# Designed miniproteins, single chains: the designs that were tried, part 98

Each design is a single chain, and the fold is of that chain. pLDDT is the mean over its residues in the fold that is shown.

## One batch from the design tools (miniprotein)

Design m3395
Fold by ESMFold2-Fast:
Structure m3395 (fold): chain A 85 residues (1-85)
Amino acid sequence: MKAVIGIGATPDASEETIQKALEEAREIAKKLGLEVVKELFAEGENGAQAYEAAKRLVEAEGGEIVGSTIVIDEKGQAGAVVGRV
């Protein structure tokens, strides 16, 4: 089975924060036995908007949400959504 990962970040999010969210999402997919075929990026003004944008990207690819992670630190917020396709 295949997965798509959507990543949403605030404008202040560091590359390290984004990468941490992406690696956590990849680990979720791996534990579920899913092959990640696409990784998509979105930006939002705040964490809620960034997460909603990531979710919409996954849903647009036909992904059924099977996991998510959120990284919040002093250098912004990044959320990642794992969708089964």
Scores: mean pLDDT 85

Design m3396
Fold by ESMFold2-Fast:
Structure m3396 (fold): chain A 84 residues (1-84)
Amino acid sequence: KQRSANIATAAGILAVGAELEGRKVDAEALRYAFQAINYAEKGDIEKSKELIEKALKLAERSHPDTRAAVEQAVEEAKKIIEEK
């Protein structure tokens, strides 16, 4: 629980940073990744999976550091989904 919350929070903070720097694609990818973890924890598996797909598509067009952060958040969301 705490690890998932920390990863989600980190993705959210990075998304705000990217938005402030004008990196809209990076910010959107990180926001979808953050939301995917939150919906997975709430048990909304379908919405979490949809957000994972959106995050990964945008991450392909993002900075490598953003892609790594999105992949880490997506991995955490998938682990939560697999436990439910």
Scores: mean pLDDT 79

Design m3397
Fold by ESMFold2-Fast:
Structure m3397 (fold): chain A 82 residues (1-82)
Amino acid sequence: SGMEIARVGAVAAVNGGAIYYIERVYKNGGISKEEALKELENLIEQSKWVLKEAEELGDEKTAKRARENIERAQELIEEIKK
């Protein structure tokens, strides 16, 4: 339904914003490396759920956003681990 598509899309947008916020607060010294890694792993799990739901609903725009969120969070995890 249109409401399900809107809800899953909203979660994808919030997850993307959360990933960028975690990067910013980590780089500004606001959170520890351990905390940043834990939050990013949680956001990857949420984004994997969004991807599955978006694919089942045929929402290719939200599925693409979820894949981009997963990739960005994984890239940030690797950057933090360096």
Scores: mean pLDDT 87

Design m3398
Fold by ESMFold2-Fast:
Structure m3398 (fold): chain A 93 residues (1-93)
Amino acid sequence: ADPRVAALEARFDALTARLDALLAQVRARFGDDPEAQRVVLEAEIKLGIAQIQVGVARLLASKGIDPTALYERAVALVEEAIAELEAFLARHG
């Protein structure tokens, strides 16, 4: 197994867990705030796109094609979603 791909998979899983915790926090504290609802929806869309990219990356890997670029894009999307949720929390803390 490629250790770089394994590291990206582990990072994606860790970031997804962190994103889930941040989404739960924003919903619990600001569920009735229209800005919070928009930021949550944008984060969920980015997560959905990242999950599609990971699915494609796994298919490519199964065919012997390097999936690294798709995993890197998926990680970047989840990191962007996390940053936007953290920025929202910082503005409202």
Scores: mean pLDDT 89

Design m3399
Fold by ESMFold2-Fast:
Structure m3399 (fold): chain A 80 residues (1-80)
Amino acid sequence: MKLTEEEFEKRVDEYLKKLKENIAKNPNLSLEQVDEFLDTLKKEIIEQAKKLGLSDENIERLQARIDQYKAEIKKILEEK
């Protein structure tokens, strides 16, 4: 089934929110491993957004959102 643009953006936000919560509960995760995972995830999300025909403006907004979650997750892992 193909997702709508709105459903895709919503699901990405919900997924990243849950991912952040799960990472916060597992402080033994390597920052390097999580960073590599998030870079791969960002690439896959953006490629899927392009396939769905999201506008350049929507893709830019989505990239900024992913970068924000990435920064927040890294901060959680760095706080000991």
Scores: mean pLDDT 76

Design m3400
Fold by ESMFold2-Fast:
Structure m3400 (fold): chain A 85 residues (1-85)
Amino acid sequence: MKEKLEAAYKAGYDYAMKLLEEKEPEVQERIEAGADPEEVKRETAEEVLKEVEELAKALVEDGSITEEQAEAMIKGAREAVEEWL
């Protein structure tokens, strides 16, 4: 059981990191265009967390993972976002 929670946490972390990497060019462009870096990063962080939360909920609803695994995925994503900020 613990191994599955650790895998879910890592999956959430890795997915969030991938989403942040994919969004980095847009973040950079907005900052260069005169947007506040703190605001842009905050908005991007919120968007990434929402995407991971929506994925986790969908996976629970279709029976692919447990609610505990979904919570672990979200925790992993939050750690990735905090490291990126």
Scores: mean pLDDT 83

Design m3401
Fold by ESMFold2-Fast:
Structure m3401 (fold): chain A 93 residues (1-93)
Amino acid sequence: MEEELLRLEKELLEKFEELRKELGENMDPLKGMYKLFAEMLEYTLGKEEYLPLARLIARQVRAAETGDESLVTEATLEEIEAVREELKRKAEE
């Protein structure tokens, strides 16, 4: 499990950098940020081992937009999915 967690951490960091580079080339910085976080949440929500990271990402987004970090720290999968959908809408506006 520990070796798998280290591998998943590396894959997540590589995926984050790939998405950041791809989205950063010809996109409004704010829209690029929303799309990047939405894609990262979609990736992390697909695996239970990534759930703490998904909550952290959603918390950072909520803190920036609403100022309420506590809601995301205790958030259910459905609440984290709601943040992802909101980010997708803002990226597409």
Scores: mean pLDDT 62

Design m3402
Fold by ESMFold2-Fast:
Structure m3402 (fold): chain A 87 residues (1-87)
Amino acid sequence: MSTEELAAGMKEYLETVFATALSLSPAQRESLIRSTVEHLAREAREAGVPLEEFEAVMREATAKAPAELRPLLERAVREVVERLKAA
């Protein structure tokens, strides 16, 4: 799978998650966003996508996300990227 195909798939999956997250309680919303970012990070690693490219795609998706979800995405992406850099 190309990096562009994976990036497109990640964005499509995130859009589906955004619709679901907006219908959930704040605690469930945070949990869903965190698990989604973790899942996408695993897929990116398995596909051989560099961490820097994954981070760039996630930053772009976060900037275009609904305002209510943006802080949760920013936190989840930061935590996942920092953990992977430390490994």
Scores: mean pLDDT 80

Design m3403
Fold by ESMFold2-Fast:
Formats: C-alpha cells, structure tokens, sequence
Structure m3403 (fold): chain A 67 residues (1-67)
C-alpha cells in the first residue's frame, strides 16, 4: 500500500506541478502526520505548512487530507 500511495503522490506531483517541498508535505499528510510534526520534520513553521497545504489544494482541486 505504501508503494501504491507513493506512486499516486508522484503522479499528482508530475500532473499538477507540485514543488519538492509541496510533494513532501502532501506525502506526510496522506500518511497521517500532523501539521506540527511536518513543520518540525521540514524545519519550517506550522503557518508555512498550512500555506503549502492550501497551495496543494488549489493545484489538485481537493483537500489533500482526504486522499
């Protein structure tokens, strides 16, 4: 399942032009990590993660947490 999930996220990255950082955030979100954990793991603020989530949502047309 993880390999299939990774492939789906990679397809979204290619199709919608996600940045490497947006891809990392999306992958961790669909894996069930919290925004706080993602921020700590990427050494960015929670506000930056929230902005990246909104940009991903705009690019793919749906909430990434529901993937």
Amino acid sequence: EEAALRQRIEELKEKYGLSDLEYAVLYMLVRGYSLEFIAAALDISVETVERLVERIKEKIGRDPREL
Scores: mean pLDDT 78

Design m3404
Fold by ESMFold2-Fast:
Structure m3404 (fold): chain A 75 residues (1-75)
Amino acid sequence: MGLKKEVEELIELAVKVIESTDITKLESSLKMLEIIEKDPSVGQEALKALEKEGKEEEAELVRQYLLGLGVEIPE
């Protein structure tokens, strides 16, 4: 199953936000917002992949960014 490189990058950034503190958390959060703003479909695909893997904290983080940017959350 092939995820796009951008989807994998967004997933890795979400993990870093959850696991990191201070500057790394902020920088990773800003990169996540940049990726989703450029292509919201990357955020939607990352959310689906994270939910499938059972990564609830990372999935919720991506969901919050999508909602904050006005992107529809797929069921």
Scores: mean pLDDT 78

Design m3405
Fold by ESMFold2-Fast:
Structure m3405 (fold): chain A 79 residues (1-79)
Amino acid sequence: HMDEKKRRLLNELVAHLILNDDDGAEATIRELLALGMTEDEILAGVEDLARKMQFSDANIQALLDRARALLARVRAAEA
């Protein structure tokens, strides 16, 4: 389950996604993956935090679409 470090990194990821900071978002994704989080767990964490921040469904979907694209880029670079 989500520990303090994973929670902090998920908050940082959401901040980078909001700011359209792709480099910062990719770096944070790499750290989350290194801590043993799966792609699905990262996406679920982003969605949960965005809902807690009272984002609209459209804004949550936009953040998730961006997170999925960046996860795909990270996976391609590691493969």
Scores: mean pLDDT 84

Design m3406
Fold by ESMFold2-Fast:
Structure m3406 (fold): chain A 87 residues (1-87)
Amino acid sequence: DESKAASAYAGGEIAAIGIETEVWLAEKRGASPEELEKIARWGEEVRRRYLELARESSPAVAKGYEEGARRIQEAIDYAREAAEKRK
């Protein structure tokens, strides 16, 4: 269970890094605020699935998904901040 919680969190960290990398690449190529918002919306869908998995999991595993979802939310916030700065 603890190893499953750790795997769930690690997956969230990988997803967050992926979102942050897409934002960084988009900013580097001069992407529009709309494109950055699209990345944020994709992150919201990933976060939603993570929270759904948390609800269907044991308490120990759910903690991993919830911490992963929090990390994904940080990446979403980063994408939205980038979009706001380019308005």
Scores: mean pLDDT 86

Design m3407
Fold by ESMFold2-Fast:
Structure m3407 (fold): chain A 63 residues (1-63)
Amino acid sequence: GSSLSEGVLRALVATLLREHEEDPSAFPISPEDREVLRRFLEGRVPAAEAERVLQRILARRAS
């Protein structure tokens, strides 16, 4: 897929984590994927890895 700017990626990650916290049943995220996204927001994971996790989550929601 197209590379996202870091600012856009951070906004999308924050939105997905917020949606999961508000309704985990409607917006499920695995504990492993959630940990990667949290670590990305902490600056501990590369943007490319966070993009891969984000795309996987969005693909599951689209199916």
Scores: mean pLDDT 79

Design m3408
Fold by ESMFold2-Fast:
Structure m3408 (fold): chain A 73 residues (1-73)
Amino acid sequence: SIDLSSLVGQPIIEAGKKLGYELTNVDEDEIIISASYDEKLGVLVFKVLDKDGNIYRVLVDPKTKKTIGRSRL
């Protein structure tokens, strides 16, 4: 099992590469501030903070290892 708490504070692009995930619609300056698994949706949920103070929610399918959604919080 992946320890999702260990990903907090990491750039999302680097965390994705380490996990072997093809993450799209993410930038190199975005830092993970929260990482969780949503059992109901079957997805990983990342909250990221960009350099300008904006927060985004990034949804990742662990089965396909790809980004499936992104929204501003």
Scores: mean pLDDT 84

Design m3409
Fold by ESMFold2-Fast:
Structure m3409 (fold): chain A 68 residues (1-68)
Amino acid sequence: SAAKNAALVAKANAIAIDLAVAEVAAQKSLTPAQAAAVKAALEAVNAAKTLTYAEVKAIAEAIADALL
C-alpha cells in the first residue's frame, strides 16, 4: 500500500540521517547537544527533498560547520 511504502521511506530516511549525524559527530567531535542540533536541522531540510546518502552527509557536515 502507499501508506506502507511511505512508512518504509520515512524509516530509511531516519536511518540515513542518524548515520550521517553519528559520522559527522565523530569526525568533528561534536557534543551531544551539537549533534542533536545538526539532526534537527537536517530533518527539516530532508522533509522538503529526496536526497541520496552522500547529499545527506554533505548537508550534515555543512550544518555542523555553520553551528561551530
Scores: mean pLDDT 77

Design m3410
Fold by ESMFold2-Fast:
Structure m3410 (fold): chain A 101 residues (1-101)
Amino acid sequence: MKKNKTLKVSPRVELFLTGKVAYFLEKVESKVDLTEEQKLAFAYLVNKYDLTDEQIDALAEAVANAIKETKNPFAGFDVELVLKYVPEEYKELAKKIFTDK
């Protein structure tokens, strides 16, 4: 399923769209559909934590898998589901990103 390489974003998301944000959103949307609010939240987090390409690959895979298992992806997801799929090296980063309120 490597068919759609064109990232589809609203004008609201476009205001925060960096190359890293585009890469993260494209990776997640290759596996699951995201709402506009989820795209805005992930754009903010990717920019806030200045993720590397390797971190983006790992976290995008973990987020996509967590969204598939959650009952309500719009309300967020269980951090433990993300941590299940994220490599050990990035577990602290993922926990910080998804539990920091």
Scores: mean pLDDT 68

Design m3411
Fold by ESMFold2-Fast:
Structure m3411 (fold): chain A 85 residues (1-85)
Amino acid sequence: SVQEILDQANDLLSDKLLQLSQQGKDPFDPELMQQVMDEVIKWTEELLEKLNVSEEERKEIREQLEKERKLLIDGSRLLRKFRTN
């Protein structure tokens, strides 16, 4: 259940990053990555409400998404520094 929700969130993330690439935008732009992660987290919270997920599972999912968010944003900022210096 937790893993299935995380898999759906990651699929949405991949789709949004692909859409940015198709629009000619840099999917590793830290500002765009921040926006995409905000959209993915919002979508996931709405899904958690619809699926009647337990508070323990919600906490686990939120903690995992926040860790992923930090890693992706920090990684995109690092990548941008190497490309724009």
Scores: mean pLDDT 80

Design m3412
Fold by ESMFold2-Fast:
Structure m3412 (fold): chain A 79 residues (1-79)
Amino acid sequence: DERVRLLEEALEKALAGNLDFSEEEVEAAREVEDAPSLTPEEERVLRAYLERMRAQALANARTEEERAHIEARYEELLA
């Protein structure tokens, strides 16, 4: 399963402290986001992906209201 292989590679990178995921690894995480049930490995990769996207969104935020909205949204997604 190519998706599982990409998620395993992304998980290994995250465990090594490397959050610089490839586009293929990001796409695999996005596919997992739409799944009705996740494996523990898929959940870890999805959380790492969401944390990366949250950091990027916060860096692009222009107002404190926008930052608060982004933080609240990603707290829901990471729960």
Scores: mean pLDDT 63

Design m3413
Fold by ESMFold2-Fast:
Structure m3413 (fold): chain A 65 residues (1-65)
Amino acid sequence: SDVVEKLSSMPRVRVTITYTMKGKDGKEKEVTLVLEGEGPGVARAIRELEAQGFKIKGVEVEQVE
């Protein structure tokens, strides 16, 4: 994804990932996950989430000093 490619070029980032999953009752539930680290590492984590079937709704990227 475009986000994964962009993150792979960043040395250190804080990323807020919002994704949706279906609850036991079939309703969509929104979940927020915050990851901080090297861009390539965070990019890999996002790819793993997508590979496992999580639907990524939004990604907010902050550059960290």
Scores: mean pLDDT 75

Design m3414
Fold by ESMFold2-Fast:
Structure m3414 (fold): chain A 93 residues (1-93)
Amino acid sequence: SMEKELEKLFEEAKKGSGEALREATKIIVDAAYGELPVELAKRALDALLEATPSKEEQLDMLESLLERLKGVPSKEAQELKKYIEEKIEKLKK
């Protein structure tokens, strides 16, 4: 049931549902503090990117997330920062 609920949450987030976008953002924050698996945060981030209408807005969101994760000392935050940086590099090409 949790897997089905997560899949539905991410599909609703991709469509721009405000509640689903808030929940996806919470997953990213919780994972950065070691409360959830980083793989779940990566899925949530991908859903937020899909919901973001322009490349410029996607870059702004990713750069804002990097700034928010600055100074978070967890292994999860470090892995998530690397994932975000890889997305930024892809978007700049």
Scores: mean pLDDT 85

Design m3415
Fold by ESMFold2-Fast:
Structure m3415 (fold): chain A 64 residues (1-64)
Amino acid sequence: SAAAKRAEVEARAEKEIEEFAKKYGLPEKVVEAIRKGWRSGSEDVLPPEMIEELRELERKIEAE
């Protein structure tokens, strides 16, 4: 079902965000901002290069 597929995508996004945060040593408050930005598609707490990497992760997760 579409709902089950969306839940799987969200779980995958959480893992990717955790790995991204570990890679760059991001604090919890920044990680929370990323999680909000990920869902809304807007964020201004990261430098442009990190935003682009995050958006590439979004594309990878949305692609089958």
Scores: mean pLDDT 68

Design m3416
Fold by ESMFold2-Fast:
Structure m3416 (fold): chain A 96 residues (1-96)
Amino acid sequence: GAAVEAALEELKTTDDPVKALERLLEILRTTPLTAEQAKEILDLLREIIEKYPNNKEVLEKCLEVCREILRKTTDKDVILDAIGLILEIIGRLLEL
């Protein structure tokens, strides 16, 4: 829906990734996701963790977004992508 699209645009342009991720999380808690929207979110999260590789708060918020996606999806490709990203984020957090 329009709220998800607006949150994704905010994530692409923001200088405050924690605030943008918190806004996305609030929307995701009340809004259903298509598999295409979930894949777009996961791709943006990968870009965010590459930009902020040592930011613990950003990494932790990305984990929360991945968990919300897993809670809402039955799509096998989305599930596998989210699990892969969770493992990468956990690996980054362990190096901090």
Scores: mean pLDDT 86

Design m3417
Fold by ESMFold2-Fast:
Structure m3417 (fold): chain A 56 residues (1-56)
Amino acid sequence: SMREQLFAEIDKINAIIAQARTMSPEQALAAYQALLDEVPTPSTAIRVRQMREELA
């Protein structure tokens, strides 16, 4: 269902962001881009944009 897909998406986004915080900035940016490529939704784009701004 759409609800289950949304929760799975949020969990994946949160897991990648948490992992990226332990990476180098270059690796974190690559991980964020890969996440956007795999889950190209507005929610993912907004979240990834916020994390990229935090790294800048």
Scores: mean pLDDT 74

Design m3418
Fold by ESMFold2-Fast:
Structure m3418 (fold): chain A 97 residues (1-97)
Amino acid sequence: SEVEKLQKEIEKLAEKLKKESYIVERKKISENHEVLTIKTPENEEYEVEIEKTEDGVYKIRVSNTPSPLRRAAVYLMLEELFKEKGIRFRIGAEPEP
């Protein structure tokens, strides 16, 4: 299924990050909602929330990071991954300054 495809790609992403000395913790809220807590080698922490909407589009939000560059880099990485796999997605609204 599309959910299984997404979860396999998230697992591959988590493994790539772990090889680069990131700590990745996955929390499944529901079959359509998952949160990743990621800690960088520099001890920066952030969360990636992935939720499937009613239209079958995945909504992605990066939160709990003070670094706009880190947030942008994570969004770019996820955007490239989803486009490559043909998964429909939308970036969640970021807080305005």
Scores: mean pLDDT 71

Design m3419
Fold by ESMFold2-Fast:
Structure m3419 (fold): chain A 60 residues (1-60)
Amino acid sequence: SMKNQEALKKASESMAALADAMGRAMETLLTGTEEEGRKVFEEKAEEARRYTKELLAESE
């Protein structure tokens, strides 16, 4: 629990990046560059999933 602080930090940072990517995707929908925003969101979501999986593995 306390020993996985670094994994938890990585997961939280990935979640923050995902939130930023979501805001960026919303902005691109409003400005007409939807495709680029979708790609950024997808990449950040994949990173968040990867770090979450690592956090779960360390918690085992």
Scores: mean pLDDT 69

Design m3420
Fold by ESMFold2-Fast:
Structure m3420 (fold): chain A 65 residues (1-65)
Amino acid sequence: SSAARLAVARALLEAYGPVPGLAELLVTFAQLTEADLPGLRRVLEELHPEEADRILAEIRRLLAA
């Protein structure tokens, strides 16, 4: 479910922070899809508002590949 994927994404963000390679880690281990991006934006704006747009752009690029 989207809720389960976003819970994994939150756990990874809390464990690692906005480190290089985080976007790949989120796509690989949280199994994020484009449908999850609005929910992920809310999580990113809560935990790392300064990095939210950058990380979302990286994830969108990875999902388009």
Scores: mean pLDDT 84

Design m3421
Fold by ESMFold2-Fast:
Structure m3421 (fold): chain A 61 residues (1-61)
Amino acid sequence: MEEKLKAAAEALKEGDYGTAMRHIQALIDEGVDVESIRRTLVEKYGVDEAHVEIVLRALGV
């Protein structure tokens, strides 16, 4: 879980939305709570909330 969250955060900071979406989708498919994903990316990894929202919306959540 944490390795995929870190990889998603790094991809988002680099503007690689495709890689970020792949990692986030895998976490959702594994049953990880969407709000926990959002909170960890924003609060722990310092990702811009607007960028996280774009990706989550694109994934249909």
Scores: mean pLDDT 83

Design m3422
Fold by ESMFold2-Fast:
Structure m3422 (fold): chain A 88 residues (1-88)
Amino acid sequence: KLAEAAALFTDMAIKAGDDFDIHKGVDDVAKKLGISKSTAQQAVQQLQGFGKTLQEETEELKEKKGIEEADKEGLKKSTEAFKAALAA
């Protein structure tokens, strides 16, 4: 649940690039997974706390779910950009 939401949140950040908004991302992730907004918010908080550590875990989750290898590099680049945006 939370790990899957975190993975989708990272994918949303990849798609949005430099104009990504955290609250909008939470709403979109909740809708995509059919979960509560509070659960999506918990995933976002964990993502913010772990930073690069969560990036590695999210990458492992995508690999276990059979996600394309191309998504691995995209996830790495966007998670770094996402972390930089949060730190600004």
Scores: mean pLDDT 61

Design m3423
Fold by ESMFold2-Fast:
Structure m3423 (fold): chain A 67 residues (1-67)
Amino acid sequence: MADAAARARAIAARAIAEVTGVPEAEARAAIDAGGDALTALLKAAGATQEDLEEISARIAEAIGAAG
């Protein structure tokens, strides 16, 4: 059940929660709903452009560390 895609979603949700303070469950739901939902959630949470870059960097680092 934990496929690479599920692990990637968990990593992304965690990174979003740690950077923006959004609950992981909400971040995961937005990821599953699609890119526009995630962007809307991050904007509503007050995420800056720097926060978006940090989230991307954390996801890439965590995936690299897990591989």
Scores: mean pLDDT 77

Design m3424
Fold by ESMFold2-Fast:
Structure m3424 (fold): chain A 91 residues (1-91)
Amino acid sequence: EEEKRRAERDAELDRAARELILTFVSPYLSPEDVAELRRRIATDPPSIEELKEWLLEKGVPQEVVDRAVAIANDVRDALRILWDWAEEMGK
């Protein structure tokens, strides 16, 4: 059960990371591409690597994609550390 709960938390953090990436890259995407990505994140979320590849195919500059992914990964890692700390403190 603990392994399942950790997997569920990681899935939630991954969803948050995808939404954060979308926020940073949205000015570089058409409104239709933003809408498509929002639907995909909600229904059939891509991995961060798949998302990175998709954004590059849509013409988002490599440097923007790399920065957005790096920031999202850093935020996800920080949230994971805070979550683990809060869980330990709650015991």
Scores: mean pLDDT 76

Design m3425
Fold by ESMFold2-Fast:
Structure m3425 (fold): chain A 93 residues (1-93)
Amino acid sequence: MSPEEQARQLLLRGKKHASVGLHYLEDGDVEGAIEELERAIRDFEEAAKLAPEDSPLRKQAEENLERVRKALELAKKGDVEGAKKELEKALND
């Protein structure tokens, strides 16, 4: 698999982890959500590193990384509704 294809697969996996995190927040499991969002962050960080420089794929990985990092900090502060809103933006890219 090429680095670009690996980045694409990591982007998809990161989005799946972010989606699971959103469901945990909806169910009131903030600790479970934090673990899944941390997994999503790791996947998006690796995707951004592997994606070609100045590619749309790298930009998408970096934008999703920023959204999920904001969601994680909001979840840690107990702002569940703010965290959900940031995750919805990341998942609709």
Scores: mean pLDDT 87

Design m3426
Fold by ESMFold2-Fast:
Structure m3426 (fold): chain A 61 residues (1-61)
Amino acid sequence: MPSEEELLARFMALATEAERRGDAALLAAIDQTLKEMGAAKSPEEAYAILARAVEELEARL
């Protein structure tokens, strides 16, 4: 499993790529992920949200 720092780096790379492409759907998915992480009740929940989002969004590249 990637570390928390590795997942954050991959998530930042996805955000950069979405902005570079002007991909509104990908940007919306990133924004939704940030909101869900901000609403997480535990670090474990936030990590699970981030890990799933990175995996799903990278699969679309």
Scores: mean pLDDT 81

Design m3427
Fold by ESMFold2-Fast:
Structure m3427 (fold): chain A 100 residues (1-100)
Amino acid sequence: DFQKKIEELEKKRKEAREKGDMEGFANASYELGKVYLDLGQYEKAVKYFEEALRIFEELGAPKEKLADVYYNLGVAYFALGQYEKAEEAIKKARELRKSL
């Protein structure tokens, strides 16, 4: 049930924000992005992936995690017909994975 999953993730995001758990907040945002991507709600997927990416970069998250976010962001951009942004995001994901 996607609706129940969304509600659970939104609750996790709110709780993480209230506790100052920025890593938990970014993880919940990334998971919401993936759910919206699966639902074909690409604009929402982009917003949540961009939010997660900003926070993960600020926290110095592992390159593997950043690569996963960039890749999914690229998929969402491609689905929206934003091909240049999609190519840049996928290229960034590949560069990050090669540097592991």
Scores: mean pLDDT 89

Design m3428
Fold by ESMFold2-Fast:
Structure m3428 (fold): chain A 71 residues (1-71)
Amino acid sequence: MSMDEITEQARKQTMEKIKELLKQGESVSDAKKKAGTEIANESKDWPQEVQDAVHRGIQLANQEVNREEAA
């Protein structure tokens, strides 16, 4: 799996977790923090390159949510 594929998968997983937390009544800010922390913690024992790719995916998901909130 390429690093770009890992980044895209992390973005999708983070977006799905944010959506789930929003349905549970979390605020957008809390949902972003909780989802990002959970996904990042799941990858903490992975090689650094994989962790960096995952963190990029989390940032991309946060940017998408921020664009929708700002619109």
Scores: mean pLDDT 80

Design m3429
Fold by ESMFold2-Fast:
Structure m3429 (fold): chain A 61 residues (1-61)
Amino acid sequence: SSEQEKNVEAAKKMLAELRAAHPNWSDEQRREVADAVVRYLESQGIHLSEEQREELYRVME
């Protein structure tokens, strides 16, 4: 699904921008932001694969 792939890529870019804008965030805060984004995507009907979930969390590591 090309649309779901685009949504995941957009989310990764958003997370990367948020991380860059907030260099003082703790590991816990970055994890909470990643959790919120994953939850939001799933609430919009985007069925994330395990690999896609790992990619989103990796942006905030």
Scores: mean pLDDT 85

Design m3430
Fold by ESMFold2-Fast:
Structure m3430 (fold): chain A 92 residues (1-92)
Amino acid sequence: MLEEKRRELEELAEEVERLAKELGAIVAGTVRRPNLDQEAVEKSKKEFEALAKEKGVEFIHIELDENDDELEFLEQAIRKLKEALERLKEAK
């Protein structure tokens, strides 16, 4: 049960890792929380954007919703990242 879902997420994570390596993208995620420091998030986002520009690669930022279920949180993260990478690949 949980082992099957974990294995499925591991397979998706490997696919996402291959796509990220092929595209050479820098990826950062932000978890939405009630006490999220927006200034710190904006500052970090700008730093990653600057690094991506310096390296001549794309910067991908994803927003994640806080979830008490670790597997649901990981599934959300992996799926959003895969979607963003696939969109970037099509845009090239």
Scores: mean pLDDT 74

